# Designed miniproteins, single chains, continued (3): the designs that were tried, part 29

Each design is a single chain, and the fold is of that chain. pLDDT is the mean over its residues in the fold that is shown.

## One batch from the design tools (miniprotein)

Design m9042
Fold by ESMFold2-Fast:
Structure m9042 (fold): chain A 71 residues (1-71)
Amino acid sequence: NAQKLVDEADKLFEEAIKKAREGKIDESMELYRKALGLYDQALALQPSQTLATRAVADMMLVVGEIVEAEL
């Protein structure tokens, strides 16, 4: 179900944020990609899943900060 995928993606997203805070950018990016994949699957099953949409927006902001730090 879509909610289970969102819950799993949320956990990966939280781990990605923790890794980013530690400066482990590669590990953080891998976790963000995994979370994004699960959110995409949830949206495919339930296109109006607002929680997944909000999480993707938040993830994009964090990834933007990480990319700037690498440059």
Scores: mean pLDDT 70

Design m9043
Fold by ESMFold2-Fast:
Structure m9043 (fold): chain A 91 residues (1-91)
Amino acid sequence: SAMETILASIREGAEETVEELLKEAEEYLKKAEEYLKKGDLKKAKEYLHKALTLLIAAELLASLAEDEESLERARELQKRLDKLYEELKKK
């Protein structure tokens, strides 16, 4: 039906958006790691916050799309974020 086609298109768009959000979150985590190593705690925290925001959005959309692979990837990036945040707190 036309409605089933529309719903499939929305789901496909959500899956593509999730992949982009996860890639951007990973790049922000890399920047946070670089700033943390340089001792720029303010910028490290800023990039961790940006990564967290993207991961929350990605997890929500992946859950709605029932995209288990993207949910697993989001969880791995969340673990990496948590580790970096703990390193930041020790400084």
Scores: mean pLDDT 82

Design m9044
Fold by ESMFold2-Fast:
Structure m9044 (fold): chain A 63 residues (1-63)
Amino acid sequence: SAAALRERLAALEARLPELPPEVAAVLREMLAGARALLAEGDLAAAEHQVRVAETLLAQALAA
């Protein structure tokens, strides 16, 4: 749902300060793209972008 995707986007945004600035910048671009897709009603494309962003965040935070 759109509400669930917005919650996931908010959770990703909250983690940005933990990342190197270069990685945070890339994630901000991805989150902006996902929000644009949500605004257009493309839930499938928005969910795909959120999953890619979640994967990048997980990799960036890995020890």
Scores: mean pLDDT 85

Design m9045
Fold by ESMFold2-Fast:
Structure m9045 (fold): chain A 92 residues (1-92)
Amino acid sequence: GASAEAAAQAAVQRAKEAGAEGEGRVEGDTATLVIRGANVGHAVAAIGGATQAILLGAEASVRVEGDTVTLTIRGGDDAAIAAGLNSVAGGL
């Protein structure tokens, strides 16, 4: 929903300000955040986001492949997805 989409945009913007490139997508109960050119701080922020989403009843995973970090949140409501993605933004 609207909160999750706004949070995805905030996470992308903060990833860019922290020296990476990012893309965020929200589709139904699923959100995907991809950070390219990521450093350890971006990876830690993504893990924090996954943790917040899980604590609010969603499923979440973080995948690191070279310098690309992908956070996927699934089965969350708009508030759970937004909290996870806002946690990424706040961790950057």
Scores: mean pLDDT 84

Design m9046
Fold by ESMFold2-Fast:
Structure m9046 (fold): chain A 75 residues (1-75)
Amino acid sequence: MKRKEEMRERLLEAARAIAEEAERAGTLKADIEAALEELRKKLEEAPEEELEKMYRKLEEIERELEEARRELAAA
């Protein structure tokens, strides 16, 4: 039970961190807010297996964002 709630919290926290970096990189705030709202809605309805898949995809996105951030810092 707690594990499912913990995964939702971790996914939302990761998404919020990604959103902050995207906003700093110049992504439109409205697009970020829309994406976060869609994610939040999906997380509330998603079963545990779906949450695990989403969590792994967010880890991939975090890695891609970190690489992009490094490239932007180097440019």
Scores: mean pLDDT 70

Design m9047
Fold by ESMFold2-Fast:
Structure m9047 (fold): chain A 86 residues (1-86)
Amino acid sequence: DYAGKGMQAFLEGKYEEAVKYFDKYIAENPDDPDLADVYYMRGQALMELGKYEEAIKYYEKSLALDPNNEGAKANLEEAKAKLAAL
């Protein structure tokens, strides 16, 4: 599936490819209860690409669906700190 392909691309350091696969998954599965994890992984790929403002938006989308994701909370604060340092 596209989520699995996105995760594999992310693990291989192919962050732009990971974002494209996650976007395809989101478009095809807008009501998926696991969408929080896909938003989180897309945000992480954006962080690696230096796209901090967009990463913030996707971590916030992830946390709106799963407010207990400690990784998303920590990465949201890191993304905000990096954006503020620009």
Scores: mean pLDDT 86

Design m9048
Fold by ESMFold2-Fast:
Structure m9048 (fold): chain A 58 residues (1-58)
Amino acid sequence: MRGEELVRRARELLEQPGVTLEQIQEAGRLVREAYDAGAPDADEVSQEVYQRYLELLK
């Protein structure tokens, strides 16, 4: 329940046009909270956050 909400919010941040480093960092923070809450999708979204980080660092 709570973890699914956090995962959804993290994905919303990553989907914004012109995603900033601050938004990627906030998405990563939300995913960590979702993992602690036992959200099944937290691992998948964690990988998405990592990929966005790598894209930004290019």
Scores: mean pLDDT 77

Design m9049
Fold by ESMFold2-Fast:
Structure m9049 (fold): chain A 78 residues (1-78)
Amino acid sequence: METQRLAIVHDLEEILETEDLSEEQKELLRKAIEAVRAGDLETAVELLEKLLKDPSLSEEQKEKLRRIIRALRALAGE
């Protein structure tokens, strides 16, 4: 649904703007945003799960990403 996908894009863009992320983390997040915009939800989930494996992320940052991954999986019919 367009509205749900737009909300996920907004949440990801907010993380990109407000969180203290490395350039590599920002690049993964930008690619994930582009994948969501393109409707490639599987690629978006894979990119965000790769980001979640980064040990430099705080638990608060990881929980935000986990919530977005759950929303993307629900949107993809999982």
Scores: mean pLDDT 80

Design m9050
Fold by ESMFold2-Fast:
Structure m9050 (fold): chain A 72 residues (1-72)
Amino acid sequence: MKVKIRVTGTRSIEDHIKVEEVVKSIAGDEAEVERINLHELVVTVPGDTDIEKLIKELESIRPGFKASVVED
């Protein structure tokens, strides 16, 4: 099973790159990143990923970033 995480508060392509790097570092290359718009992405990760760690690391990229689990 896969888990989706919604990330909001991004403001630039650089922010999107940082989100992707954090996701791949924690969830591996199997993680998928979907750009919804400049301010929002959806990340799909394996269900065995450390979701609490991933959310904390994503929110640590910059003040104003928010990450939350979306039910699949």
Scores: mean pLDDT 80

Design m9051
Fold by ESMFold2-Fast:
Structure m9051 (fold): chain A 59 residues (1-59)
Amino acid sequence: MDAQKARDQALNDAFSRLAAEAGRGTVEEAVAALRAFGKEHPEVKSGADMGIAALRRAA
């Protein structure tokens, strides 16, 4: 339950951080990946959307 959500949140956070550090091009690719992930896993769509928003702000 909560452990699964925490794990998915950590994955999104890691994605956002690495993409921001790698540069703008990588950020756009990470956004596409997070979007696809949220589409496949509706339960984590909110987390994926938050990650996308963070990436866009970092870019």
Scores: mean pLDDT 65

Design m9052
Fold by ESMFold2-Fast:
Structure m9052 (fold): chain A 68 residues (1-68)
Amino acid sequence: SMEELMREAEALVARLTAIADKLSDEERLELGRLMVAFGEAVAAGDVEGARRHLERLQRLVDEVEAKV
């Protein structure tokens, strides 16, 4: 559901906050783009689109965490 996706996004933001100082400019730009896309999908009620963007965000956070 959209509510579950929003809760997953909140958990992801907490992880992002812990590594915010370790993000490169390129990583910040990509995260920003994905966050905007996620927000647009949520606003449109596009659960499938929101899930896809959240999965991409999770992968990027996992990649950053692996190197910091």
Scores: mean pLDDT 81

Design m9053
Fold by ESMFold2-Fast:
Structure m9053 (fold): chain A 66 residues (1-66)
Amino acid sequence: MKKGIIEGVKNLIEQGKADLAELLVDRAYEKGILDEETYNKLRKAVELAKQGKVDEAIKLLDEIEK
């Protein structure tokens, strides 16, 4: 489940859909799928993507998935 959320966030960020990635992250946290530490890291990746730092966002997501 957690891996599926991370992959979904990556795909949305790569498509330039950072707002949808943010909604996915928030929904997963509300449903208890993500712990607080993972949620904070995913939110940081979304922030980086919104700033145009897509490569940095993807790198952070890869570290979480592993």
Scores: mean pLDDT 80

Design m9054
Fold by ESMFold2-Fast:
Structure m9054 (fold): chain A 57 residues (1-57)
Amino acid sequence: ARERLQEAARLLFENKKKIPKEEYQKLMDELTRLAKQPNPDPEELDRLIERIKKLVE
């Protein structure tokens, strides 16, 4: 879970210029929500990572 949180954060920060501001904010909000959970769902993290990858491809 922690490694997936770090990957999602890295992908968002590295690709900030490729992602529309509105979508970037939504993805950051979801990442923040998951990061506040004591044990975030790995499947939710994997789906967030997939969403980021599709936006930057």
Scores: mean pLDDT 79

Design m9055
Fold by ESMFold2-Fast:
Order: C-alpha cells, then structure tokens, then sequence
Structure m9055 (fold): chain A 65 residues (1-65)
C-alpha cells in the first residue's frame, strides 16, 4: 500500500495523472481505511478539473482520518 502510494506520487509529479489514479486505487484495494490514498485521489481529480470527484474522495479521506 505505501509502495503504491509512492509510485502514484511519482507518476503524479510526472503529469501521468491517469496512471497515478491506478496506483492510488491499488493502495485502497489493499487498505480500504487508508485516508492518505483517498486524499491523493482527491488531489489528482482536482488537478484533472474533476471537482465533483475531488470533493467525493476528499470527504472520504476526512471521514477516515
């Protein structure tokens, strides 16, 4: 899970947002209570301009933190 988060962040830094989403999703599959993974999903959706998705995952991150 932590390794998937690191890979997702590396891809995000490279502008590979769709690939970053896939790694954050893998982190959530391994640990559905990982607030950080939902926070990172919120960040990438905000960067993509998908504000509704960003708000959804941001709320989930807050609920788990």
Amino acid sequence: AEEDLKKGRELFAQGKFDEAVKYYEKAIEKDPKNAEAYFELSRVYAQLGKLGEAAKWGKKAIELA
Scores: mean pLDDT 81

Design m9056
Fold by ESMFold2-Fast:
Structure m9056 (fold): chain A 68 residues (1-68)
Amino acid sequence: AEELRKKAIEYLEEATRAVEEGDWEKAFELYKKAMEYARKLGELGDEEGLEEVQKYYDKFGEAVKASL
């Protein structure tokens, strides 16, 4: 579970940077990868991991809104 949390967070942080750089194609591809790892965490019942990932998802969403 720990590796899945780490991967989901890393991809969300990379997606956030891509949004800040104006690379929307890259941002959404990285977001998709993050969501694949988040889905696997949900399938494992890792509620703490999902809560941690949610914080980074919220940061990504704020970056998207700020860039629109």
Scores: mean pLDDT 81

Design m9057
Fold by ESMFold2-Fast:
Structure m9057 (fold): chain A 69 residues (1-69)
Amino acid sequence: SLEEFRKELETLSIEERIGEILRLIGEILDLELELERETDEERRRELEKRLEELKRKLELAVEHLRSLE
C-alpha cells in the first residue's frame, strides 16, 4: 500500500531513496509504453490504475528526499 511504501521510505538512506525514485520513474515509463500499445479498454483501465499508484509513490519518494534538503 501507499502507507507501507511511506514507512519503508523512512527507513531508507538518501542513496536508497534516490534509487527508489529512479526505479519508479523507469516503471512509470514502461507502463506508459504498455498503455500506448494496449487496445483492450479494461486492460487500459488496469494500467492507468497502476500508473496512478506509481505516480503517487514517486510524489512521496520525491517529497521524502526534499525533506532532507
Scores: mean pLDDT 82

Design m9058
Fold by ESMFold2-Fast:
Structure m9058 (fold): chain A 76 residues (1-76)
Amino acid sequence: ALALADLALELAREAEKALKEGKYEEAIELAKKALELGREALKLATTREELAKAIAAILAAIGIIFEAGRKLGKKL
């Protein structure tokens, strides 16, 4: 669903902003939500645009979680 993919991508962007601001725990929280919505969007994707947005959100979320986790000293 396009709406879920757009929301997932928006949350991933918010997580990236939190990461850049040094708000690592908030970045992980937002990125986890983006990942969940991105996975749902991927499951419901019927167009190339929906698929591309869902994948972009998932990849961004995973990257943010790993980076923020390392900054907090957490092992992922």
Scores: mean pLDDT 80

Design m9059
Fold by ESMFold2-Fast:
Structure m9059 (fold): chain A 59 residues (1-59)
Amino acid sequence: LSDEQLEELAKEYNLSVEQVRGAAELLTLVDEDTAVQYLVKELNLSEEQAKDLIKKLKE
């Protein structure tokens, strides 16, 4: 992931760049379902938003 992609995702989901980076790192450590649960609970995203963010981070 480029810094530009992290900044665009941060703007789209109303998150900090550090939060988006943390989500990307989490995906290297846990399965997608676990990552969705974390993003919903810790970043206050909807399940739909969390799933969409994860798909974009996997590209």
Scores: mean pLDDT 80

Design m9060
Fold by ESMFold2-Fast:
Structure m9060 (fold): chain A 70 residues (1-70)
Amino acid sequence: SAAAQAAADRARVRELLDEAVKSGKITPEEAERQYAEAGRIVDALAANGQVVTRASLDEDGRLVLEFAPA
């Protein structure tokens, strides 16, 4: 379901950001900010029948999301 996919994508983003905090790449505050923003994007994508196909961090610690139709 779209809700299950969105939940999985949010969990994946959370893990990625938590790992970046543990490695010292970003602060906990920055991770929470990026997670909140990504969550809004993921929810909007799921509402439009789209899914996150890839989630990664760039060299500056910025979250990058790629998406496609479900």
Scores: mean pLDDT 82

Design m9061
Fold by ESMFold2-Fast:
Structure m9061 (fold): chain A 62 residues (1-62)
Amino acid sequence: EKNFAAMQAYAAHLLGLPEEVIEKYAKEAGMTVEEAIQRGKELADKMAAGGHEGSRRIAAEL
């Protein structure tokens, strides 16, 4: 799925992997490196803010 590939590109960028690896994931997403990183970040932010049990518990503790 394009969204998952974009998230992988963003994660690779954060981990400091070679540009070639980031570009590979961006191509799988059907996007440029810049677009894939942006979309991956947006998706990761949405998942952290709303999505799963762990994030919900952390928000409740604050």
Scores: mean pLDDT 72

Design m9062
Fold by ESMFold2-Fast:
Structure m9062 (fold): chain A 50 residues (1-50)
Amino acid sequence: SPQLKEDIEDLEKLIEKLREEAEKNPSNKGQLDGLIRHNELGLEELKKEL
């Protein structure tokens, strides 16, 4: 669906922003790495629905 493709693109952009934030704030890297991993798993599930 068009919505599914949009949700995938939005999540990919979010993951990129989280990676940039982890590089800018090393003290928060552990928490941000966890969020990145969680969102990457969600992205893989959405891609399976295409």
Scores: mean pLDDT 83

Design m9063
Fold by ESMFold2-Fast:
Structure m9063 (fold): chain A 90 residues (1-90)
Amino acid sequence: MGEELVKKLEELGERAVEAARRLIEALAAGDEAAAAEYLAQLERLEKEMIELGEKILATGDEKAIEGLKEVHRRTMEELLALRPALEAAL
């Protein structure tokens, strides 16, 4: 139950990092249509991750909550590492 939710969150986080990378590539290439599509994908993934995170917190499962914290930390670390590339593409 809680472990399955954490696994889904991890998969969503991986998809978000990949979509962010594709967004940066599209921006650097001047591909406005692709950039808009990846931005929309990121916004949908962010909403799903927030909703799933709230469900994990609501379980009160300590192990699942620790899993949530680790997935959040890892996803934020990967997204922050992309910031210099994003700034260069803008």
Scores: mean pLDDT 85

Design m9064
Fold by ESMFold2-Fast:
Structure m9064 (fold): chain A 57 residues (1-57)
Amino acid sequence: SEAQKLINQAQDYILQGNAEKAIELAKRAMEIAEENGDMMSYMLARLIIQKAKELLK
């Protein structure tokens, strides 16, 4: 799904240390997941945002 692709890309950016880009992609994934009623992808995207914010300190 489109949300899953964005989640995977956001995770890759976290591994690269690019927290800002990861947050942007995860927010887009949350929006798509909400539109499709995909609670699992929504929760995953939210966790990615939280993880990325920890990297920013």
Scores: mean pLDDT 85

Design m9065
Fold by ESMFold2-Fast:
Structure m9065 (fold): chain A 60 residues (1-60)
Amino acid sequence: MFSEEDIKLVKEAIKKVTGLEPNEEELKKSLEDAASSPSSIEAANLLLKIGGFDKELKPK
């Protein structure tokens, strides 16, 4: 499970990169579904980096 802090961080990254605010509940579900996929975690981490955040999500 991703933490509430991780969800907020990805939400802010999307907002910075796209100018759109994603629905937090839908984003949480998408991240939970992708939690076991390294490719999906890498995509989320790339988005965080593009948004200027120095934190990353840890894949399993």
Scores: mean pLDDT 67

Design m9066
Fold by ESMFold2-Fast:
Structure m9066 (fold): chain A 71 residues (1-71)
Amino acid sequence: MEIEEKIRELEERLKELEERIKELEEKLAKTKDEKERERLLKEMMEIGVEEVKLAVELVILKKEKKKIEEE
């Protein structure tokens, strides 16, 4: 069913965003330049917003899948 594929795709995207955030966190920890830190923080914030959006979509799809499986 298409819902299962969409859930899998969203989980993969969330994992990719999580890895990207980890990379930015490592760069942020090593960077002492304030302008570079600000740039990294802005990028992390943008990724965080996208991560929340995908997480909400995933919750909705998992609820729909549960309704189908409980029938």
Scores: mean pLDDT 80

Design m9067
Fold by ESMFold2-Fast:
Structure m9067 (fold): chain A 63 residues (1-63)
Amino acid sequence: APAPADMTAERIRAQIREIREALERGEISPELALAMLRTLLEEAPDPAVRAEIRREIERVEAR
């Protein structure tokens, strides 16, 4: 898959929101949500966005 070098904070935040909504609706498992968030963390070079992803991981794990 062509991962664009210009992955932006905006796209990552949109993906976090989608993961959260899917999890709230029961469309995905917590395990799948964690896997997706960890993939985003690997792609996020920005420390602030990485901190946001870490907080979402903690939120999912606290369920």
Scores: mean pLDDT 76

Design m9068
Fold by ESMFold2-Fast:
Structure m9068 (fold): chain A 54 residues (1-54)
Amino acid sequence: SLEEVEALLREKVGDALTPEQLRRAAEILHRQFDRNGDGVLTPEERAALREALA
């Protein structure tokens, strides 16, 4: 899940962010969408994230 968020960010911003910044941003986004604290994004939250980054 976190790895997928990081991959999506990389596709959108490419090399605009360093690997460290990408990971940090991915962690923040993962926490933002992980409302239930399960550590895993629901399919709906994942879809919303993809749409937001599209």
Scores: mean pLDDT 72

Design m9069
Fold by ESMFold2-Fast:
Structure m9069 (fold): chain A 84 residues (1-84)
Amino acid sequence: MRKGAIYSVAAQLWVVAAEVAMELGDRETAIQALRDAYENALKAAEYGDKEGAIKVLTRVAELSAPLDPELAAEIRQKIEELKA
């Protein structure tokens, strides 16, 4: 599925951007990049790359936990919905 794979790759690139922002101490940029990764991962699942989406969402939840615990909780709930 071409679109699903593209969204999974886009989500992975946003995760890398978030990790770089976290290393620089830029919490605002890190949170925004994690939100962009979350949105792209959801689109990946919508276009049929559920496996790729779950993998990315798991990483986004881990990175979000110290920055935005509410976002991390939301993403963990979404992972469980996708696994069901």
Scores: mean pLDDT 85

Design m9070
Fold by ESMFold2-Fast:
Structure m9070 (fold): chain A 80 residues (1-80)
Amino acid sequence: SDLEQIDAALAEANAAAREARRLVEEGRYDEALKVLEETIARLRAQKETASPRVAQVLDYAIAQLEALRAEVEARKREAE
């Protein structure tokens, strides 16, 4: 169902965000970026076969992870 796909996508995005933040706290910026990039790629692939409603939520989740990726990139630059 659309609801189950939405719940799963948001759970996956939230898990990736938590893992990326954990890696950032450990100074592991490249690994944090990899987690975010791999999750974004997976959500983009899921969007190709998604209904319009699910695709809209996937776009939102992707945008949130891309924003976090930019923050992690900025923190990495500040640490150098």
Scores: mean pLDDT 90

Design m9072
Fold by ESMFold2-Fast:
Structure m9072 (fold): chain A 109 residues (1-109)
Amino acid sequence: DIKITQSPKEIKAKEGEKVTINVTASEDVNGEVEWFKQKEGKPKELLIKNVSERAEGVDERISGSGSGTNFSLTIEKVKKEDEATYYFRAFPKGKKPVLSEGTKLTIVD
């Protein structure tokens, strides 16, 4: 029943730029949210849990922030290896988890 809106759907960035992906939820998700990275032909990798907690081995250039209904993922000094689709997942109380439609990040010359 909760609606997740992630924007933008696509980002084209140059190496060294800052990338920000935004999410709005239709209801308060109480910070029980995760961010995932998926490279072509690979499984989804957990990046961030509980809004801002990096998963083990995740680059410090990648950070999560937000509260209530508004959340962001930021990638500082973007690199070619950051090229992937990024997904957001919310765990609303007493409801099924909801996965976003994702944002495709492409690194351009």
Scores: mean pLDDT 87

Design m9073
Fold by ESMFold2-Fast:
Structure m9073 (fold): chain A 61 residues (1-61)
Amino acid sequence: SAAELAALQAQQRASMAKMADEVSAGVYEVGAAVADTVPEDKELGERYRKKAEEYRERAEK
């Protein structure tokens, strides 16, 4: 049925969105870790950690 197809497509989109958010979080976590090795980039590291947290929170929904 159209309803069953719509439900399956919604599940696939949700799964892909979750994976994309988790990958984005990981990229920002790595960026924050690299920034932490440079004293001048402390603020950049904090911004990257905030971005990673936002993506992690979105992935959990």
Scores: mean pLDDT 86

Design m9074
Fold by ESMFold2-Fast:
Structure m9074 (fold): chain A 77 residues (1-77)
Amino acid sequence: MKLSDEELAKYAKEAAEAAEELAEEALREKDPRKAAQLATAAAILAVAAEFIASQTENPEVKKYAERAKEAAKRALE
């Protein structure tokens, strides 16, 4: 079974939005341990979005993967 580009875009978007939310939570979190856990969760979602994007040439899916990656990068730096 192969996911359609529509399904891949949906899952990539969900991963990107979740990564962005976790990254913003990490950046405002005052507890460094909790901030690190939130940043790690954002990074895991970025990896998932990149994996989804690797299965298609659809530019929308690839843009969601880049959004997730940028969010994770911001939270980890």
Scores: mean pLDDT 83

Design m9075
Fold by ESMFold2-Fast:
Structure m9075 (fold): chain A 69 residues (1-69)
Amino acid sequence: AAQKIADAWLKATEPFLTSERERKFAELERDRIVNGLSDEQLIEKARELGFSDEEIREYLAYVNALKAL
């Protein structure tokens, strides 16, 4: 469980390891944690922020791994 979460985190964050992408990822995490956005709302927000469909899929895999705890 813990290893799979760490792997999902690394996979989700690898494409976002630029300062601009790191900031956009932080906005998504804030909206998920603080504002409680649904998966559908997070997908729309990520597209608005300029994430690709592949990056959105990896982010959702990370979120689903967290829910499996």
Scores: mean pLDDT 71

Design m9076
Fold by ESMFold2-Fast:
Structure m9076 (fold): chain A 61 residues (1-61)
Amino acid sequence: SVKEELLELLKEVDELLKSASGEEQRFAMEQLGIAGELIEQGKYEEALEVVKELKERLLKA
């Protein structure tokens, strides 16, 4: 389900953040905040897209 995929991606992002720079961590916290607001609104597909983009960004850094 979209919710299960979102939880898996959030776990992957958390793992990537352990080796990220302070600037990358700040950017990620802002994006995770946006995703959290979308989840609160029931917009799981939009939240999933935000987390996917964040993961791609962290993998390139």
Scores: mean pLDDT 84

Design m9077
Fold by ESMFold2-Fast:
Structure m9077 (fold): chain A 67 residues (1-67)
Amino acid sequence: GLREEILRLIGEILRIIGEILDLELILEKNPNISEEEKEKIEKEIKELEERRKELLEELEELEEQEE
């Protein structure tokens, strides 16, 4: 049902948030990381943030259907 889909999306969003935090923590713990490795991690964070935004928009649309 719709509630199950909402919970699934919330679970996916939380997973992505966790992945972003893990990548940010790598940058924080490794201040001497190479510029190439830093750019790669920053790109991964950006891609995850874009995916999180898409899932949040999907969640908002589904929540509107519960009204």
Scores: mean pLDDT 82

Design m9078
Fold by ESMFold2-Fast:
Parts: structure tokens; C-alpha cells; sequence
Structure m9078 (fold): chain A 113 residues (1-113)
């Protein structure tokens, strides 16, 4: 389905921006919002995979920005689709844990260097 391919492309672009030291936090946030919107059109489980993939980026500041953007968009989607609110909440919780785990790992590696 075209929606799945579009969402995968948006996830690749978001991860690329999160890995680019010259990319602004706004560019990362905007691309993550587009990715979450498109992923949610396909499936909640797929959206969870895309969010976790982007939040694996090696820059803790950009991971924090991406996590906040994803959380805000998931909260907006939950308000528009109350029947899926619980599913979006699970994606949000999974994403926040992935971000926290990745940031802690990066900071520990930097402290050891």
C-alpha cells in the first residue's frame, strides 16, 4: 500500500535528519509529525516500529526533540480517534522508553570516552 511506503520514506528522512548535525530540531520535529500521521493511517503497530527506529538516532538532543514531536502528534491523533486512544498511548509509552534507553546509553558511552 502507498501509505506504508510513504511512511517508511518519512521514517528514513526523519532518521537522516536526526543523524545530520546541520539539521535543525524543527526539521526533525516536522518530519517526525509527518511520519506518525502517515504511519497511523496504515497501522498502530507499524507506527510503533517507525517511532522506535527514529528514536534510535545517536544524538540525544535530537532524540528528545523527536520523542516530544511523536508524543504530541500521538496525543492529537488520540483526541481525533478516541476508539484508538489506548493503542496510541501504548506507542507513546514505548517510544518514550526507547528514547530514554537510547539517551542513557549515549551519555554513558560519552562519559566513558
Amino acid sequence: EKIKEEAEKLAEEALKLANDPTASGRQVADKVVEMVRKGAEYSVEFTKELVEKVLSAPNPGKVEIAARAAVNELDRLAQENPEKAKDYQEVKESGLKAAETNIARIEAERAAA
Scores: mean pLDDT 85

Design m9079
Fold by ESMFold2-Fast:
Structure m9079 (fold): chain A 63 residues (1-63)
Amino acid sequence: SSSIRQQILRLIGEILRIIGDIFELEAQLKKDPDNEDLQAELNALRARRDELMAEMRALEAQM
């Protein structure tokens, strides 16, 4: 349906933003590799990306 397509496109946009944030944090972590706070933030963003990708796949299965 059109609503499913719209939701998938919205998820793609959010995933792309998170990928950008991950790249920024990875660059910061390269300069401070023992920073546990940066590592935790990076892990949280990766988990959120994976969650959104799983949600997108579930929507695709409904098409």
Scores: mean pLDDT 87

Design m9080
Fold by ESMFold2-Fast:
Structure m9080 (fold): chain A 58 residues (1-58)
Amino acid sequence: MEEFQKIVEEILGKKPVKPDDDLLELGANYSRILKLNQKLKEKLGITLPDELFRKLRF
């Protein structure tokens, strides 16, 4: 959890961060969500839900 929080803070610049936080409400745009997803996958082996990307794409 703490590593997840730190990664989100670094990419989105928001604190505190919880897993249930709406990333769109944290001011994330499509580019930031892509960077966040890539970093989470590399460091923690987790990915963001497809619905989040679909909302940003459409």
Scores: mean pLDDT 62

